Designed miniproteins, single chains, continued (2). Designs and how they scored, part 19

Each design is a single chain, and the fold is of that chain. pLDDT is the mean over its residues in the fold that is shown.

## One batch from the design tools (miniprotein)

Design m4632
Fold by ESMFold2-Fast:
Structure m4632 (fold): chain A 79 residues (1-79)
Amino acid sequence: NAEKESLKKAAQTIIDGAEAELARHQAEYDRRVSEAEKLREKDPAKGDALLAETQAEMDAFNARYQERLALAQKLIDEA
């Protein structure tokens, strides 16, 4: 079953890449949230805007992350 093993390896590569990217996005999210909170103390409107932008970017990434996991699952199911 070289074909099934190839699909499983492709799925694992997608999962590993998605998990690594999620870790980086979570670290960046935490940093930007902290920055937005500090900014809110001096300029609430700018801080709130940065927080909203940061949340929207993380939400967009989470949607792509779920799509990548679904693709990996499809490859496993085809194996």
Scores: mean pLDDT 86

Design m4633
Fold by ESMFold2-Fast:
Structure m4633 (fold): chain A 66 residues (1-66)
Amino acid sequence: SRDALVEAAAELILEASNGQLPRAFARALAERELDVVATTPEEQLRGPLARRIWALWQEYQAGRFA
């Protein structure tokens, strides 16, 4: 589901921030970053976090989020 995808992306953002962000803020950032990776060519993505979120987006498109 989209909610499971957002939660997975939020966990990556929390890991990258060393838990410095509130969870609600990380979820809002996750939704924004997922929209970015869905509409941005891979070569324009910056850093390992964006690539990991892009990989989650690919798994979601493959139907792997139950």
Scores: mean pLDDT 79

Design m4634
Fold by ESMFold2-Fast:
Structure m4634 (fold): chain A 73 residues (1-73)
Amino acid sequence: SEARKILEEAVEKLRQGINLSEKEEEEVIKAMKELGYSENEIEAFKLFLEIFKKEDPEEIKPLAEKARKLMEE
């Protein structure tokens, strides 16, 4: 699936410390919608993308908690 490939490429870039452009983020969101993710799951994934940009545990903790709550609802 092309949508799955877009998600995997975005995750790999973040793992390498490469931030996504605004356009790449929009393409990832479209891919998630195409794959049938809910709005809560998409918002949780956006929070995960933001977490990958952070190095400070104090900034990461609240984002991870928000993502967890979105995934439970």
Scores: mean pLDDT 76

Design m4635
Fold by ESMFold2-Fast:
Structure m4635 (fold): chain A 72 residues (1-72)
Amino acid sequence: SMAARLAEARERLEELMKELGLTEEELVDLALEYARAGDYERYRELAQVIGTYHLLRNREAIAAAQAELLAA
């Protein structure tokens, strides 16, 4: 389900944040620092984890809003 995929993506992001001792905002800053340094491999690795969570979260939010509108 979408909810299960979102939970897995959130867990992956939280594990990465805990491993590095960073907040989500600090993790985004780190990814951008890698991009500025030309380390696009590390940038893509971090961006994938962050981006997957936000993409799935936004999709679930849209689906919930659509369901609410259809129920009205």
Scores: mean pLDDT 80

Design m4636
Fold by ESMFold2-Fast:
Structure m4636 (fold): chain A 90 residues (1-90)
Amino acid sequence: MIDEVVEAFREEGRDDYAEELEKNREDAVKLYEILLKAQLERAKEAGTLEKLSEEQKKKLEELLEKEGKKYAIETAKALGIKEEEIKKLE
């Protein structure tokens, strides 16, 4: 939930992002833009956009596979697929 993300940013000392996320809680597109901006700033500052190690690439592939799985589960729920079949996707 967005509340957990807001709290995480505050714990990191990023009250600027926490406040903007809270302000735009009801705007899913704006929330996504804010989160993407924060991630891109972090990646740029760390230089990670240009140089991914093999270990980092593997972690990124695992993350993409996990997100794809979440998308499949959410789509299955929206289509009214039986709970037993949805559990097989987890």
Scores: mean pLDDT 57

Design m4637
Fold by ESMFold2-Fast:
Structure m4637 (fold): chain A 78 residues (1-78)
Amino acid sequence: INDMINQVNNILKIAAEQKSLIAADITMDVLFDILRGKATIEKIEEAEKLVLSSVDKSYQEKVREEFKKLKEALEKYK
């Protein structure tokens, strides 16, 4: 769970660098789901799509990498 929180924090840093309140809000919702034990791969993939649409093209690769790590961490804790 701490690993997943660290991955979410990395995505929040990208949202802050982009000054995207939408990306930050979506990422915080993912954090709350993780803390409640309600995170699913489907919900994380939906969040990834929304964050990707909310950041500049130059940040999309970094966002995909961090969400990939988050999904891999979640799979290990199922």
Scores: mean pLDDT 79

Design m4638
Fold by ESMFold2-Fast:
Structure m4638 (fold): chain A 80 residues (1-80)
Amino acid sequence: KEEKLNEAADRAAQAAVEGRWDEMLEIVKETAKELKATIDEASRIAARVYQGLLDAGVPRETAEQIAIRVAKAALEGIDA
């Protein structure tokens, strides 16, 4: 479960770096739904995406806004 959540976070960060924001949100939402992620796990996905964006050279302000959207998508997946 944790490994799959980490893989999804890494794929989501890559999609965001490539400008595929809709795909990023879909990856996060579907993974959270499929794996029945907890709120804490959703927060960890968002944190991992944030770090991946920083590592890719995305500005902190932009990475933070993307991470917030990722957290929201993960929470929507849990609620679905």
Scores: mean pLDDT 79

Design m4639
Fold by ESMFold2-Fast:
Structure m4639 (fold): chain A 85 residues (1-85)
Amino acid sequence: RQAEAREAVEKAEAKMKEIVAANPEDRSAIYEGVLAAGEITEPVASPELVERYKAEIEENLKTKLSEEIKEALARLAAAAEEALR
């Protein structure tokens, strides 16, 4: 389980980096990348924790970009790491 969960997280991160790198200033592309990362980590983390981070990421995309998106992504990664523990 943990090995498969880790691989899923790595795939999510790679996908997100690809989307963001292609359109770093495109909010829709960034939003889709963030959602894809959350979707892949959902089976690994608790539903409540993942839902909280998704809501936080969505709010940050609407009100603020840049550093807050990075913080939200870091929290999503932390949720995946907690699920791997």
Scores: mean pLDDT 56

Design m4640
Fold by ESMFold2-Fast:
Structure m4640 (fold): chain A 67 residues (1-67)
Amino acid sequence: AEAAALRAEGDALEQARDATFGPLENGEVPSEELAEKLRGKSPQELLAQREAQLAEAAALRAKADAL
């Protein structure tokens, strides 16, 4: 149960990140709410946040696998 929850959190984190940047790579914003969150951040800050979230997701999955 605990391992499944940690994997689900990691997967959700990856999905949230991909949902944000996937449409932007195609030249479109997924929603007004997400667009507003992006307006206050530089490309470097967005890239750093994306990288940090990916690392966190990987760490959560590694902990789940160790259990």
Scores: mean pLDDT 66

Design m4641
Fold by ESMFold2-Fast:
Structure m4641 (fold): chain A 67 residues (1-67)
Amino acid sequence: MEEKREENRRRIDAEVQALFDGVRAAIKALAPKVKPTDPAEKIRQAIREIFGAGVDAANALRAELEK
């Protein structure tokens, strides 16, 4: 009983941590590419990439919860 609850909690915590780490990594990876002199479209693309990482992490969490 308790063991399954702890396992599920650890999975949720791991997925939440992965979500935050994914967003942070995406921001760090895109930061050198996003400059005030860059075309507005590049900035918009960088924002879409950050959101894409967040969506992927959210979908992974949903799939884990549906197990």
Scores: mean pLDDT 65

Design m4642
Fold by ESMFold2-Fast:
Formats: structure tokens, sequence, C-alpha cells
Structure m4642 (fold): chain A 100 residues (1-100)
């Protein structure tokens, strides 16, 4: 449900706030998460596949920021608190492509 997707993003926000020490990086990450939550709340009639795609994209950008800030291993541990191992592996694969 859209509520489950929002809860996932809110949990990610809490985890990011605990581990990101750079205030500018944290502000960019939390803004991205909050903008995605706002878009999901404003558009509850979007197809479920589109909602999931938006969340995956946000998770991918947040993963990249986390990996740069705290390292890939810790970023993976954080990602696994909000996603399955299969989905986390795909997000990490896409994130590495963005850094190339």
Amino acid sequence: SVEDLIAKLEKLRELAEKVIKDEKVLAEVTRLIDDTIATLRANPDLPASMQRGMVRTTLTFVYVALAEEVGEEKAREILLQVESEEEANEIMRQGRQLLA
C-alpha cells in the first residue's frame, strides 16, 4: 500500500538522521525523502508500479549518498532494514551505475 511505502521512507529518514554527520548531505537526503513522501500523499491514485518505481529511485539516490558518507557496508546494512535482500541488491547495482 502507499502507507507501507511512506512508512518505509520515514524509517529510512530516521536511519539517515542517526548516521549522516554532514549537515548538508543530511539536508539533501531528508529533502529527497520528504519530497517523495509528499508526492505519494498528493497522488494516492498513481498506479502501484509507478509508486514503487518512485520509491526505488529515491532509495537508490539515498543509498549512493549513504555509501559516500558511511561506506558501502554500512549503507547496505541500513538499506536491509527497509528492503529485502533481493531489492537491496538491485538498488545497490543501480547506485553503482550512477557513480560510474
Scores: mean pLDDT 88

Design m4643
Fold by ESMFold2-Fast:
Structure m4643 (fold): chain A 80 residues (1-80)
Amino acid sequence: AREAAEEAARREAEEEGLRLEELEVEVTPDRVTVEVTVVDPETGRRGRGRGSLSVPVMGREGAAAGAGSIAALEAARKIR
């Protein structure tokens, strides 16, 4: 779960030209919630984002990866 979230968040951040600085993952039986901080290495600006997806619908690894991507996209939006 954590590894899937981290991989997805890092990939998304890198596609936006940003670096993943911090990652927090909360796993419950019903949901995975991921919070990320990304930094623009050129400007030093930081953005934070959150993603949360259902475990019973997506499975734990799918929920983790999806939540990680969503969190990174939201974080990127904050500094654009």
Scores: mean pLDDT 79

Design m4644
Fold by ESMFold2-Fast:
Structure m4644 (fold): chain A 59 residues (1-59)
Amino acid sequence: SSEQLEELKKYIEYGEIFLEAFRKGEDFSNLSPEVKKILEDIRKRSKALTEELLKKEKG
């Protein structure tokens, strides 16, 4: 639980950086493929982690 919460907080911080770049109209095509993959992985994992934390709260 604690480890999952810490991981989620880190993903939120990275998500905020992504959103700020988007708000500034940054062209994501200029990002390296590695950075794009990291951002996509963060998005997918943060969603999956949130769902898993919600399941633990119900159980």
Scores: mean pLDDT 69

Design m4645
Fold by ESMFold2-Fast:
Structure m4645 (fold): chain A 61 residues (1-61)
Amino acid sequence: ASAETRERILASLAAALRVPVAELRKALAGEPSPELTERFKQLDGSDDASAALRKALANAP
């Protein structure tokens, strides 16, 4: 899979969530901030921001 595609998706998600890309990288590493978790729950309906991010990345071409 393309690392470039992953970075592009992370940048788009960061813009949508109004957070820095570094914060999403921490979430993917299993260290989501409480604020990111709440925002992801509000937008995606998921209680697990890390799992939701990995799923979004896996489903994007």
Scores: mean pLDDT 68

Design m4646
Fold by ESMFold2-Fast:
Structure m4646 (fold): chain A 79 residues (1-79)
Amino acid sequence: LLEELLAKAKEAIEAKDWNALLVVISEAIQAAREGKISQEELEEFLDEVLELVKEKFPEYTEIFEAMKRRIIAQARELS
């Protein structure tokens, strides 16, 4: 599952499709909510995607960092 999500994220980033990337992020969040991946796995996935965003979408880095912080905070609140 994580490998599939990461592959989809890489495809969205290579296509320069920010909306497709957001869909993949939503799928990862939903997988964590359903218990299909752990909170640590979600955080690792978001860290890997952030590195790709820094390289390919530098203009979106600040937005993505803010989103990542909110996602992690919400995941912790639900735990």
Scores: mean pLDDT 78

Design m4647
Fold by ESMFold2-Fast:
Order: structure tokens, then sequence, then C-alpha cells
Structure m4647 (fold): chain A 89 residues (1-89)
């Protein structure tokens, strides 16, 4: 339960950061896809499927590296995703 709440908090912070960045870049589709992936990761954690959760979080890191153009936003998002992976491990 605690792992789920910590991961939810980290992913919520990541979504907030991406939403703020999207205001300047018109990246609404990227935000929507990120939210979908975050939802899938949280559902996996809730089910105790930590392997699938880690796989989804790794895909989210790949998505951020490929699609997020702002280096500061990218760095912050990758840090939050890495923290989420460490909590699950």
Amino acid sequence: EEKLEEVRKLLGEAIDILNEAAKTFDEDVQVALFIIMATLALKAVEKGDFESAIETLERMKEFVEKNVKDPEVKSRLLELLDKAIEIIK
C-alpha cells in the first residue's frame, strides 16, 4: 500500500511538470499518452505486478527521452521515474 501511494505521488508530480511544460509547447497528446502510461503503471503496482510496473516505467523513461524537448523538464521527469522504479524494486 505504501509503495502504491509513493509511486502515485511521484507520477502525479511528473504529470504536473509535463502539464506546465505543455502550456508553452502545445504538447497535449504527449501529456495524454503519459497519463495513460502512468495509469497502467499504478494499476500494475496496485495488483502487486511489480515486474509489469517496472516495464511500464522504463517505457515512460524512453517516451520522455524521445518526446520531451526541454532538457530541464526531461531531467526532472527522468529523476521522478527513476525514484518510482527504486520504490517498486
Scores: mean pLDDT 79

Design m4648
Fold by ESMFold2-Fast:
Structure m4648 (fold): chain A 61 residues (1-61)
Amino acid sequence: SDPSDEQVARQAKINRLTNKLIDAKSEKEREEIRKEAREEGFSDDEIKAMEQAADEQRKLL
């Protein structure tokens, strides 16, 4: 059950986008990151999960 190279690459994109959401300072920046994620093939549900993860990480700062 080792992840495929494609799954590893997808997880790296999720991590990058989530980190961008953590660093975003405005709603406009968050909208741009959501658009980027959608253009990279992520679903609205996956994008919402990334935003939730980013919000949880922000609470720890």
Scores: mean pLDDT 82

Design m4649
Fold by ESMFold2-Fast:
Structure m4649 (fold): chain A 80 residues (1-80)
Amino acid sequence: EVPVDEVEELELLLYSLIEAAKQGDEKAAVLAAQLAKRLEELGVELTPEQQELLEKYPDEEALPFEELKKQAEELAKSTN
């Protein structure tokens, strides 16, 4: 079974990163692809938008949830 808390938090982070990526933040796009890959590995059905990110960055390694969360928080701090 997929951990509900992990999936929900990853989906919220992914939404924020996709919005930043649409504004031209390439680091956000890379992190969004890594998050989408983690969700796919957990068996979550990806949206077409999330699948496009995965295809754009196919060589990105899946990171643990804690590392993804940390990197997303650091990116958010850099934007301020």
Scores: mean pLDDT 73

Design m4650
Fold by ESMFold2-Fast:
Structure m4650 (fold): chain A 102 residues (1-102)
Amino acid sequence: SVARAVGIVLRAIGEMLDALAAGDLEAAARAALEAIRELLELGADELAITLARAAARTLIEEGKLELALELLKEALEAAKELGREKAAEALEELLEEVEELL
C-alpha cells in the first residue's frame, strides 16, 4: 500500500531529524533501519533503497562512517532474509560505494 509506505517514510524522517537535533546518531540510524525493514516487508523496495541512501549519506556527513556501514549491512541482511533480490543488489552496491570512502 502506497499510503502505508509513505507514512513509514514520513515517520522515519521525523524520528531521524529529532535524533539528529539531539546529537543521537545511533537513534537516527535505528529509526532509519526500522523503517527500511518495514518498507522491505511491504515490497516498497525503491523507497527502502532511497531511505537507506539518504540515511547513510547523513551519517557520513555527520562523521559517522562506521554507523553508515552498520546500517547498510543490516539493511542488506534484512533484504536477503525477506528475499528482496533487487533491493539486496542495490543495497550491496550502495555498501560498496560507502566502503570506497575508507
Scores: mean pLDDT 87

Design m4651
Fold by ESMFold2-Fast:
Structure m4651 (fold): chain A 75 residues (1-75)
Amino acid sequence: MGLEHLVAQELEELTREAIETLRRKKLPNEEELIRRLEEALRETLEVLNDPTASREEKEEAVERLRRLAEEAIAL
Protein backbone atom coordinates (compact mmCIF):
# COMPACT_ATOMS: atom_id res chain seq x y z
CA MET A 1 0.00 0.00 0.00
CA GLY A 2 1.39 3.30 -0.69
CA LEU A 3 2.70 4.56 -4.01
CA GLU A 4 -0.78 5.60 -5.18
CA HIS A 5 -1.58 7.10 -1.74
CA LEU A 6 1.70 9.03 -1.48
CA VAL A 7 1.49 10.30 -5.09
CA ALA A 8 -2.17 11.30 -4.59
CA GLN A 9 -1.22 13.43 -1.56
CA GLU A 10 1.62 15.12 -3.49
CA LEU A 11 -0.69 15.85 -6.45
CA GLU A 12 -3.39 17.28 -4.16
CA GLU A 13 -0.78 19.59 -2.58
CA LEU A 14 0.63 20.62 -6.00
CA THR A 15 -2.88 21.31 -7.36
CA ARG A 16 -3.81 23.33 -4.24
CA GLU A 17 -0.64 25.42 -4.65
CA ALA A 18 -1.42 26.02 -8.36
CA ILE A 19 -5.01 27.08 -7.57
CA GLU A 20 -3.82 29.46 -4.81
CA THR A 21 -1.26 30.94 -7.24
CA LEU A 22 -3.95 31.48 -9.91
CA ARG A 23 -6.28 33.15 -7.38
CA ARG A 24 -3.50 35.61 -6.42
CA LYS A 25 -2.76 36.48 -10.08
CA LYS A 26 -6.42 37.45 -10.79
CA LEU A 27 -6.25 36.45 -14.47
CA PRO A 28 -9.35 37.16 -16.67
CA ASN A 29 -9.91 33.39 -17.13
CA GLU A 30 -9.03 32.41 -13.51
CA GLU A 31 -12.30 30.52 -12.83
CA GLU A 32 -11.91 28.42 -16.00
CA LEU A 33 -8.26 27.56 -15.18
CA ILE A 34 -9.17 26.57 -11.59
CA ARG A 35 -12.05 24.41 -12.88
CA ARG A 36 -9.69 22.61 -15.30
CA LEU A 37 -7.16 21.95 -12.52
CA GLU A 38 -9.87 20.58 -10.17
CA GLU A 39 -11.25 18.36 -12.97
CA ALA A 40 -7.76 17.11 -13.91
CA LEU A 41 -6.97 16.29 -10.25
CA ARG A 42 -10.25 14.36 -9.90
CA GLU A 43 -9.60 12.34 -13.09
CA THR A 44 -5.98 11.61 -12.09
CA LEU A 45 -7.02 10.43 -8.61
CA GLU A 46 -9.62 8.11 -10.22
CA VAL A 47 -6.88 6.53 -12.38
CA LEU A 48 -4.53 6.21 -9.38
CA ASN A 49 -7.27 4.49 -7.33
CA ASP A 50 -8.26 2.14 -10.19
CA PRO A 51 -6.79 -1.33 -9.42
CA THR A 52 -7.13 -2.28 -13.13
CA ALA A 53 -5.10 0.70 -14.39
CA SER A 54 -1.54 -0.14 -15.50
CA ARG A 55 1.56 1.47 -13.98
CA GLU A 56 2.09 3.26 -17.31
CA GLU A 57 -1.47 4.66 -17.30
CA LYS A 58 -1.00 5.94 -13.73
CA GLU A 59 2.37 7.52 -14.60
CA GLU A 60 0.88 9.22 -17.69
CA ALA A 61 -2.05 10.61 -15.64
CA VAL A 62 0.34 11.97 -12.98
CA GLU A 63 2.57 13.53 -15.67
CA ARG A 64 -0.39 15.25 -17.37
CA LEU A 65 -1.64 16.78 -14.10
CA ARG A 66 1.89 17.83 -13.09
CA ARG A 67 2.42 19.61 -16.43
CA LEU A 68 -0.98 21.32 -16.21
CA ALA A 69 -0.27 22.56 -12.66
CA GLU A 70 3.23 23.76 -13.61
CA GLU A 71 1.81 25.57 -16.66
CA ALA A 72 -0.79 27.28 -14.44
CA ILE A 73 1.91 28.39 -11.93
CA ALA A 74 4.06 29.72 -14.82
CA LEU A 75 1.24 31.99 -16.10
Scores: mean pLDDT 78

Design m4652
Fold by ESMFold2-Fast:
Structure m4652 (fold): chain A 75 residues (1-75)
Amino acid sequence: MEKTLLVAIPPEKTEELIELAKKYKATVVEVAPGLYYVKTRNAEEFSKEVEKLGGLVVAEVSGLPKNGKVLVDEA
């Protein structure tokens, strides 16, 4: 089932987040440095990988924001 997550990650790990999103066919929208919306069908695996990068899943949200910088659009 496809889910949208609000994730926080160290800003220096943004490139690793982009590579992760491409691997999991996710959409990533940056709303602030280190704060991202992630839409993915593999939410559980993606959440584990975010934790490995030193980040955390802040919340599950109803959808992507209208404003923000789209970094990856694979979903």
Scores: mean pLDDT 81

Design m4653
Fold by ESMFold2-Fast:
Structure m4653 (fold): chain A 80 residues (1-80)
Amino acid sequence: SKMEELERRREIYDRLSEIVKRVQKLAEEGKIEDKEAAEIMNEVTELTVKMLRGEISVEEAEKRLKEIEEKVKELEKKAE
């Protein structure tokens, strides 16, 4: 349904915002290299732009988001 798709899109944006916050925290604490932070931020921006332009399905966006989240989780583990 259209409502279900809108809710899934909102969840993707919320999770992207959480990724940005997590990456900013790692960068502020000096636990991640500027290049690694920029790389994740570029992936977040690319996914956001593709969603806004309707160039990506919700299913593919969720898959891409999960891959970005897994990268951030690995960086957080490395920082411990």
Scores: mean pLDDT 87

Design m4654
Fold by ESMFold2-Fast:
Structure m4654 (fold): chain A 56 residues (1-56)
Amino acid sequence: DLSDATEEELIEWAVRATEEKGIKLAPGLTPESAVRAAIESVGLELAKRLLEHELG
């Protein structure tokens, strides 16, 4: 449930979801940096929707 998540909670959720699903990211890319980049680009609410779709 991401509806009321803060930026830090979204990052922690994405880290756990990535680990649980065994997703391997490109060298130099972390779930934390990817979430922060998404928030900077599209804002927190849309980043939540995109990451929930991809990882949830």
Scores: mean pLDDT 75

Design m4655
Fold by ESMFold2-Fast:
Structure m4655 (fold): chain A 86 residues (1-86)
Amino acid sequence: SEEFEKLLEEAKKRLSQAKTLDEIVDIVREFLDKARELKLPLGEVMRLAVEILNYLRDELKASDETLDAVSQIFDDYLRELEAERA
């Protein structure tokens, strides 16, 4: 969707400017909250998680600690979202 593509582009831009693990975590949580407000379908939320993790790993060369922290945030969010929609 257009909403998804805009959200992903904005997230990548914000993440590229982050300097600390805490900033990255805060940005990820902010964009998950925006995804919830936009009522993105589960498939688009899952795609957002994959695209952000790939961007952090491949483009920003984030540490394993950062990737693990972000992955856990997405896993927790997706678990809660799926439970709410079940």
Scores: mean pLDDT 83

Design m4656
Fold by ESMFold2-Fast:
Structure m4656 (fold): chain A 93 residues (1-93)
Amino acid sequence: MAAALEAARKALDRIAEGGGWKLTPEEREELLSAVIEAIQSNFSPEAVEKTKEALLKAMPELKEYPEEHQEEATRTLLEGVQQAAPEVASLPP
């Protein structure tokens, strides 16, 4: 369990760094929790929306982009974390 969570955290950090996102530790943990919840829910619309809200809160610059680009950024984040840490999908909620 802990190893899967660590892999997910590292994946988020790598995606944030690659995208030039400057996240505080609190924003990172909030976003990570939302991402894990979305993956565990098999990308339910509610959990995906919560992840998008957390991402926009952490990265206000994304609010200047069209909604489709905000959704693409959210999807890229979710897919990136799932690919790097697929084991989080099987963790208890």
Scores: mean pLDDT 77

Design m4657
Fold by ESMFold2-Fast:
Structure m4657 (fold): chain A 90 residues (1-90)
Amino acid sequence: SMEEELKELLDLIEEKVRDKLKPEEIEEYRKKGLAKIPEIVAEVEALDLETLERYLAEIDREAPSLTPDQARQAEIARRILEIRREKLRK
């Protein structure tokens, strides 16, 4: 399910940034992610493949202009969209 995959994504993100970020920052991003999962699932399940690819391109385009905090959120959004895209391609 999307909910389960998003929870696994949060675990992977935490592991990858564990050495770069303070535990407090990781905890905040994790809590925000968990709280938003139901709404994110509903939103991304409503997207078709073409819209997903457009959103991914927009995230890439804006990436160089983002603050570090915005960049982390954008990376999470990108990975969520990638997970949904893979489901739609199968």
Scores: mean pLDDT 76

Design m4658
Fold by ESMFold2-Fast:
Structure m4658 (fold): chain A 105 residues (1-105)
Amino acid sequence: SLLEKAEELERQGKELLEEAKKLLEETRKMVEDKSSSVEEIVEMATRTNEKANEASLKFDQARKLYLQAGADESKIREAMENSMTAGSIAVSSSVLKVSVELESK
């Protein structure tokens, strides 16, 4: 059913969001650790951005299916909020990447 598919996408999104959160924390620690290379930080930031974008997409797909299935507004809102949270992580990782690249000259 559409509802079951939405719930599966939401579960996948939550797993990816938790991975993205951990990767963002690791990326931030690498930026603070002056012994980490620009290349290593850029690679970690890129990986964080990819996971965060994948999570955001899963939640957006879940939101659309919840809406189509006539699910409770609370389910639609939760999927939207989780998509926005994932998007925020993607933006944060991109900012870290650009900052490190600019400092490298």
Scores: mean pLDDT 89

Design m4659
Fold by ESMFold2-Fast:
Structure m4659 (fold): chain A 61 residues (1-61)
Amino acid sequence: GDPVLGRALALLSEASHSTNPEVLAAAKELRELVQRYLAGEVARPTLARAVDRLEALLKEE
């Protein structure tokens, strides 16, 4: 499969257990980007940047 999409879905699952408002906001943005990426509306680097942002926020927990 797509490794960036795989990472996105895994991080969204992890973020669903967070109580951190910044993590929840980043997860919402990533979910919207995943839908747009699957529709062909955004490039892979845009999705990868959102994935990296959520991953960094989760590492602070």
Scores: mean pLDDT 84

Design m4660
Fold by ESMFold2-Fast:
Structure m4660 (fold): chain A 83 residues (1-83)
Amino acid sequence: MKVKVKAIVEYELKEDGKIEIKDIKMEGAPEGVEVEASALLVNGKAYLRIKAKYPESGTEEQEIKELKIGEGKIEAEFELELK
């Protein structure tokens, strides 16, 4: 069975390159679905990796989004196969 999960991550990229994750929200996620976000700095560009996973079936999906300086919000949509 496939379920659609939307993750909304609020962040701040500071002028010194520091990335702060302020909030992570999920929409449409059934019980047991986890969303995590991690910050990446690659070749002078800042990215957010957002991962949605369902540990009971071992399924995971991820998206990588480039960040802009200042406060912002990233939305990512995932389709997870729950077996």
Scores: mean pLDDT 80

Design m4661
Fold by ESMFold2-Fast:
Structure m4661 (fold): chain A 88 residues (1-88)
Amino acid sequence: MIDEEIAPDPKAKELDAADLFMAPLESQVKVMKAWGVPEEKAREAALDVQRVIADAIINGIDVSKDKEVQEKLKEIFEKYGAKFPPIV
């Protein structure tokens, strides 16, 4: 049987919310898959997340603390079928 070795790096599961949002695209795709997003949509979701994060950083907004940014990220997660958003 194919073993559930989707995240061989334990850091992917133990990352703080801030680290998850600042992670490179590939790590974000793995997180999206872990949260139930299909593989094709996981990459698009990760790109949408990076767009929100980049926009926030350009405007000097703290991604992990800004409620508007967090709501936009939540909408992206829900849009692509993520069922386990990070709880901090």
Scores: mean pLDDT 64

Design m4662
Fold by ESMFold2-Fast:
Structure m4662 (fold): chain A 81 residues (1-81)
Amino acid sequence: LTEEQRERLLLELENFYINRLGLSEEEARKLAEEIVERLEELGLDEEQLKAFEDELVKRTRFIRDVEEFRKVVEELLEEYK
């Protein structure tokens, strides 16, 4: 991930957790950092990262529960191994 991609993803995930799932700022940041670190470990290129973001948005569009969100993220990350 580029620095710009990392910063953007972190912000998007934090805002999702705070605004849609009602998490605290600390919990939102911790979860966002965990996801971004895992994406960095996978070494995704720009096209793969965009595909991941598009699928994440699509699959989580109507999710309001943290547990369901985490399940979708885990399933999606597994698809990129």
Scores: mean pLDDT 76

Design m4663
Fold by ESMFold2-Fast:
Structure m4663 (fold): chain A 74 residues (1-74)
Amino acid sequence: SEELRELVERAREALDAGDLETALELLEQIIRKMEEEGYPQHLIDGLRQALALLREGHEAAARVALAELEKILE
């Protein structure tokens, strides 16, 4: 999905800019879009866990999850 790829790129840019509020909103949009498009549940669950960790200030899990999703979308 081109829309999903764009959301992933925007989320990575928000994280790089330190804009955690925008990164959280974009991760929620990515999760919703993945559910709508029928992506595997284990990928959705991984992103939900990364979202929860990001809310606690742990950016590493979100960066890893977005990088893995970007590879799948290539």
Scores: mean pLDDT 83

Design m4664
Fold by ESMFold2-Fast:
Structure m4664 (fold): chain A 96 residues (1-96)
Amino acid sequence: SEIEEAIKRTEELIDLLIEKLKEKGIESVTLEELLELINEYIEEHPEDAELALIIYSVLAKYMKKNNKETLSIEEIRSTLPEVKEEVKKHIEMFKS
């Protein structure tokens, strides 16, 4: 299913983001740093742009709702159910 494939890819992208943060020695990321990482990824993988921007949007909303200036790796992982739901909604809205 296209939804199942997109959800699996979303999980892979979050794992890749976390690994990139670990490689850079980043324990927590600001919204600006997160946007820079997402943009860098989109330049390398334009086919994943929609999923990457959905991930960014969910993380940005989480930070705003919780009055957080930074996100830890554990907090990024904790948003995965919300990201999956947004990906599902996005695909369902754009399917004829």
Scores: mean pLDDT 82

Design m4665
Fold by ESMFold2-Fast:
Structure m4665 (fold): chain A 78 residues (1-78)
Amino acid sequence: MKLSKEEFERLMEIYKKQAEELKEYVKTLSKEEREKVLKLYEEFNKRLAAWVKKHAPEYAAEFEALLKKDLEELKKLV
């Protein structure tokens, strides 16, 4: 299945909103729980980046940059 540019942009916006909601949730957790969530999210992002490279390689660089920025912001909360 190939996503159109518009569908991919919508997917990125949904991801950004979910990432922001995750950061708000993480702020309610203990430091140990934040570290556990960070590790799970790192694995999720790694798998998601691999999926995009396989199925939508034209968007891989843009999406990988978004995942990296999101992960760095989440790391600041731990």
Scores: mean pLDDT 80

Design m4666
Fold by ESMFold2-Fast:
Structure m4666 (fold): chain A 76 residues (1-76)
Amino acid sequence: MGEEVLRAAEELLRLVPGLPVDLALALSALQLKYEEMLPYAQEVLDRLPAELRTRLQEALARGASLEEIAALLAPY
């Protein structure tokens, strides 16, 4: 696992207390475009409610920051 993905996941967990670790890792891998983890990240996203998944995918496509991703997760 890339150290950058782990650090990003730790930041997401700090911003969103109670966030599942697998989701934090998946979102971090997608945000950093870490190819080795993309199949795992896609599987984790497929478990999310469709509305949340769509919003996260749109944000990631725009190059959203970890803070922006955290803001999308806070209501859930």
Scores: mean pLDDT 79

Design m4667
Fold by ESMFold2-Fast:
Structure m4667 (fold): chain A 87 residues (1-87)
Amino acid sequence: SREELIREALERRKRYEELIKKMAEIEGKKAEVEYDEKLLEEEIANNPEEALEELKKMEPTMKEAEEYIAKNELKEAEKEVIKEEVP
């Protein structure tokens, strides 16, 4: 349904926001979230299918961000393990 498409688009947009915020945190920068006009809340409500297609096109970029975050989390976890093993 249209409502399901709107929900999925909003969930994907929220995931994008969370990834940008985590990237900014890793880089020690303020989180600046910019959206394509099609990803604005009003446009998602009006054209959820088009917004969802746009968000799906961003999936490779979001996966790269997730991999970068995961690598940074692994690096920090390795530092913490070393720190815990020091008498």
Scores: mean pLDDT 73

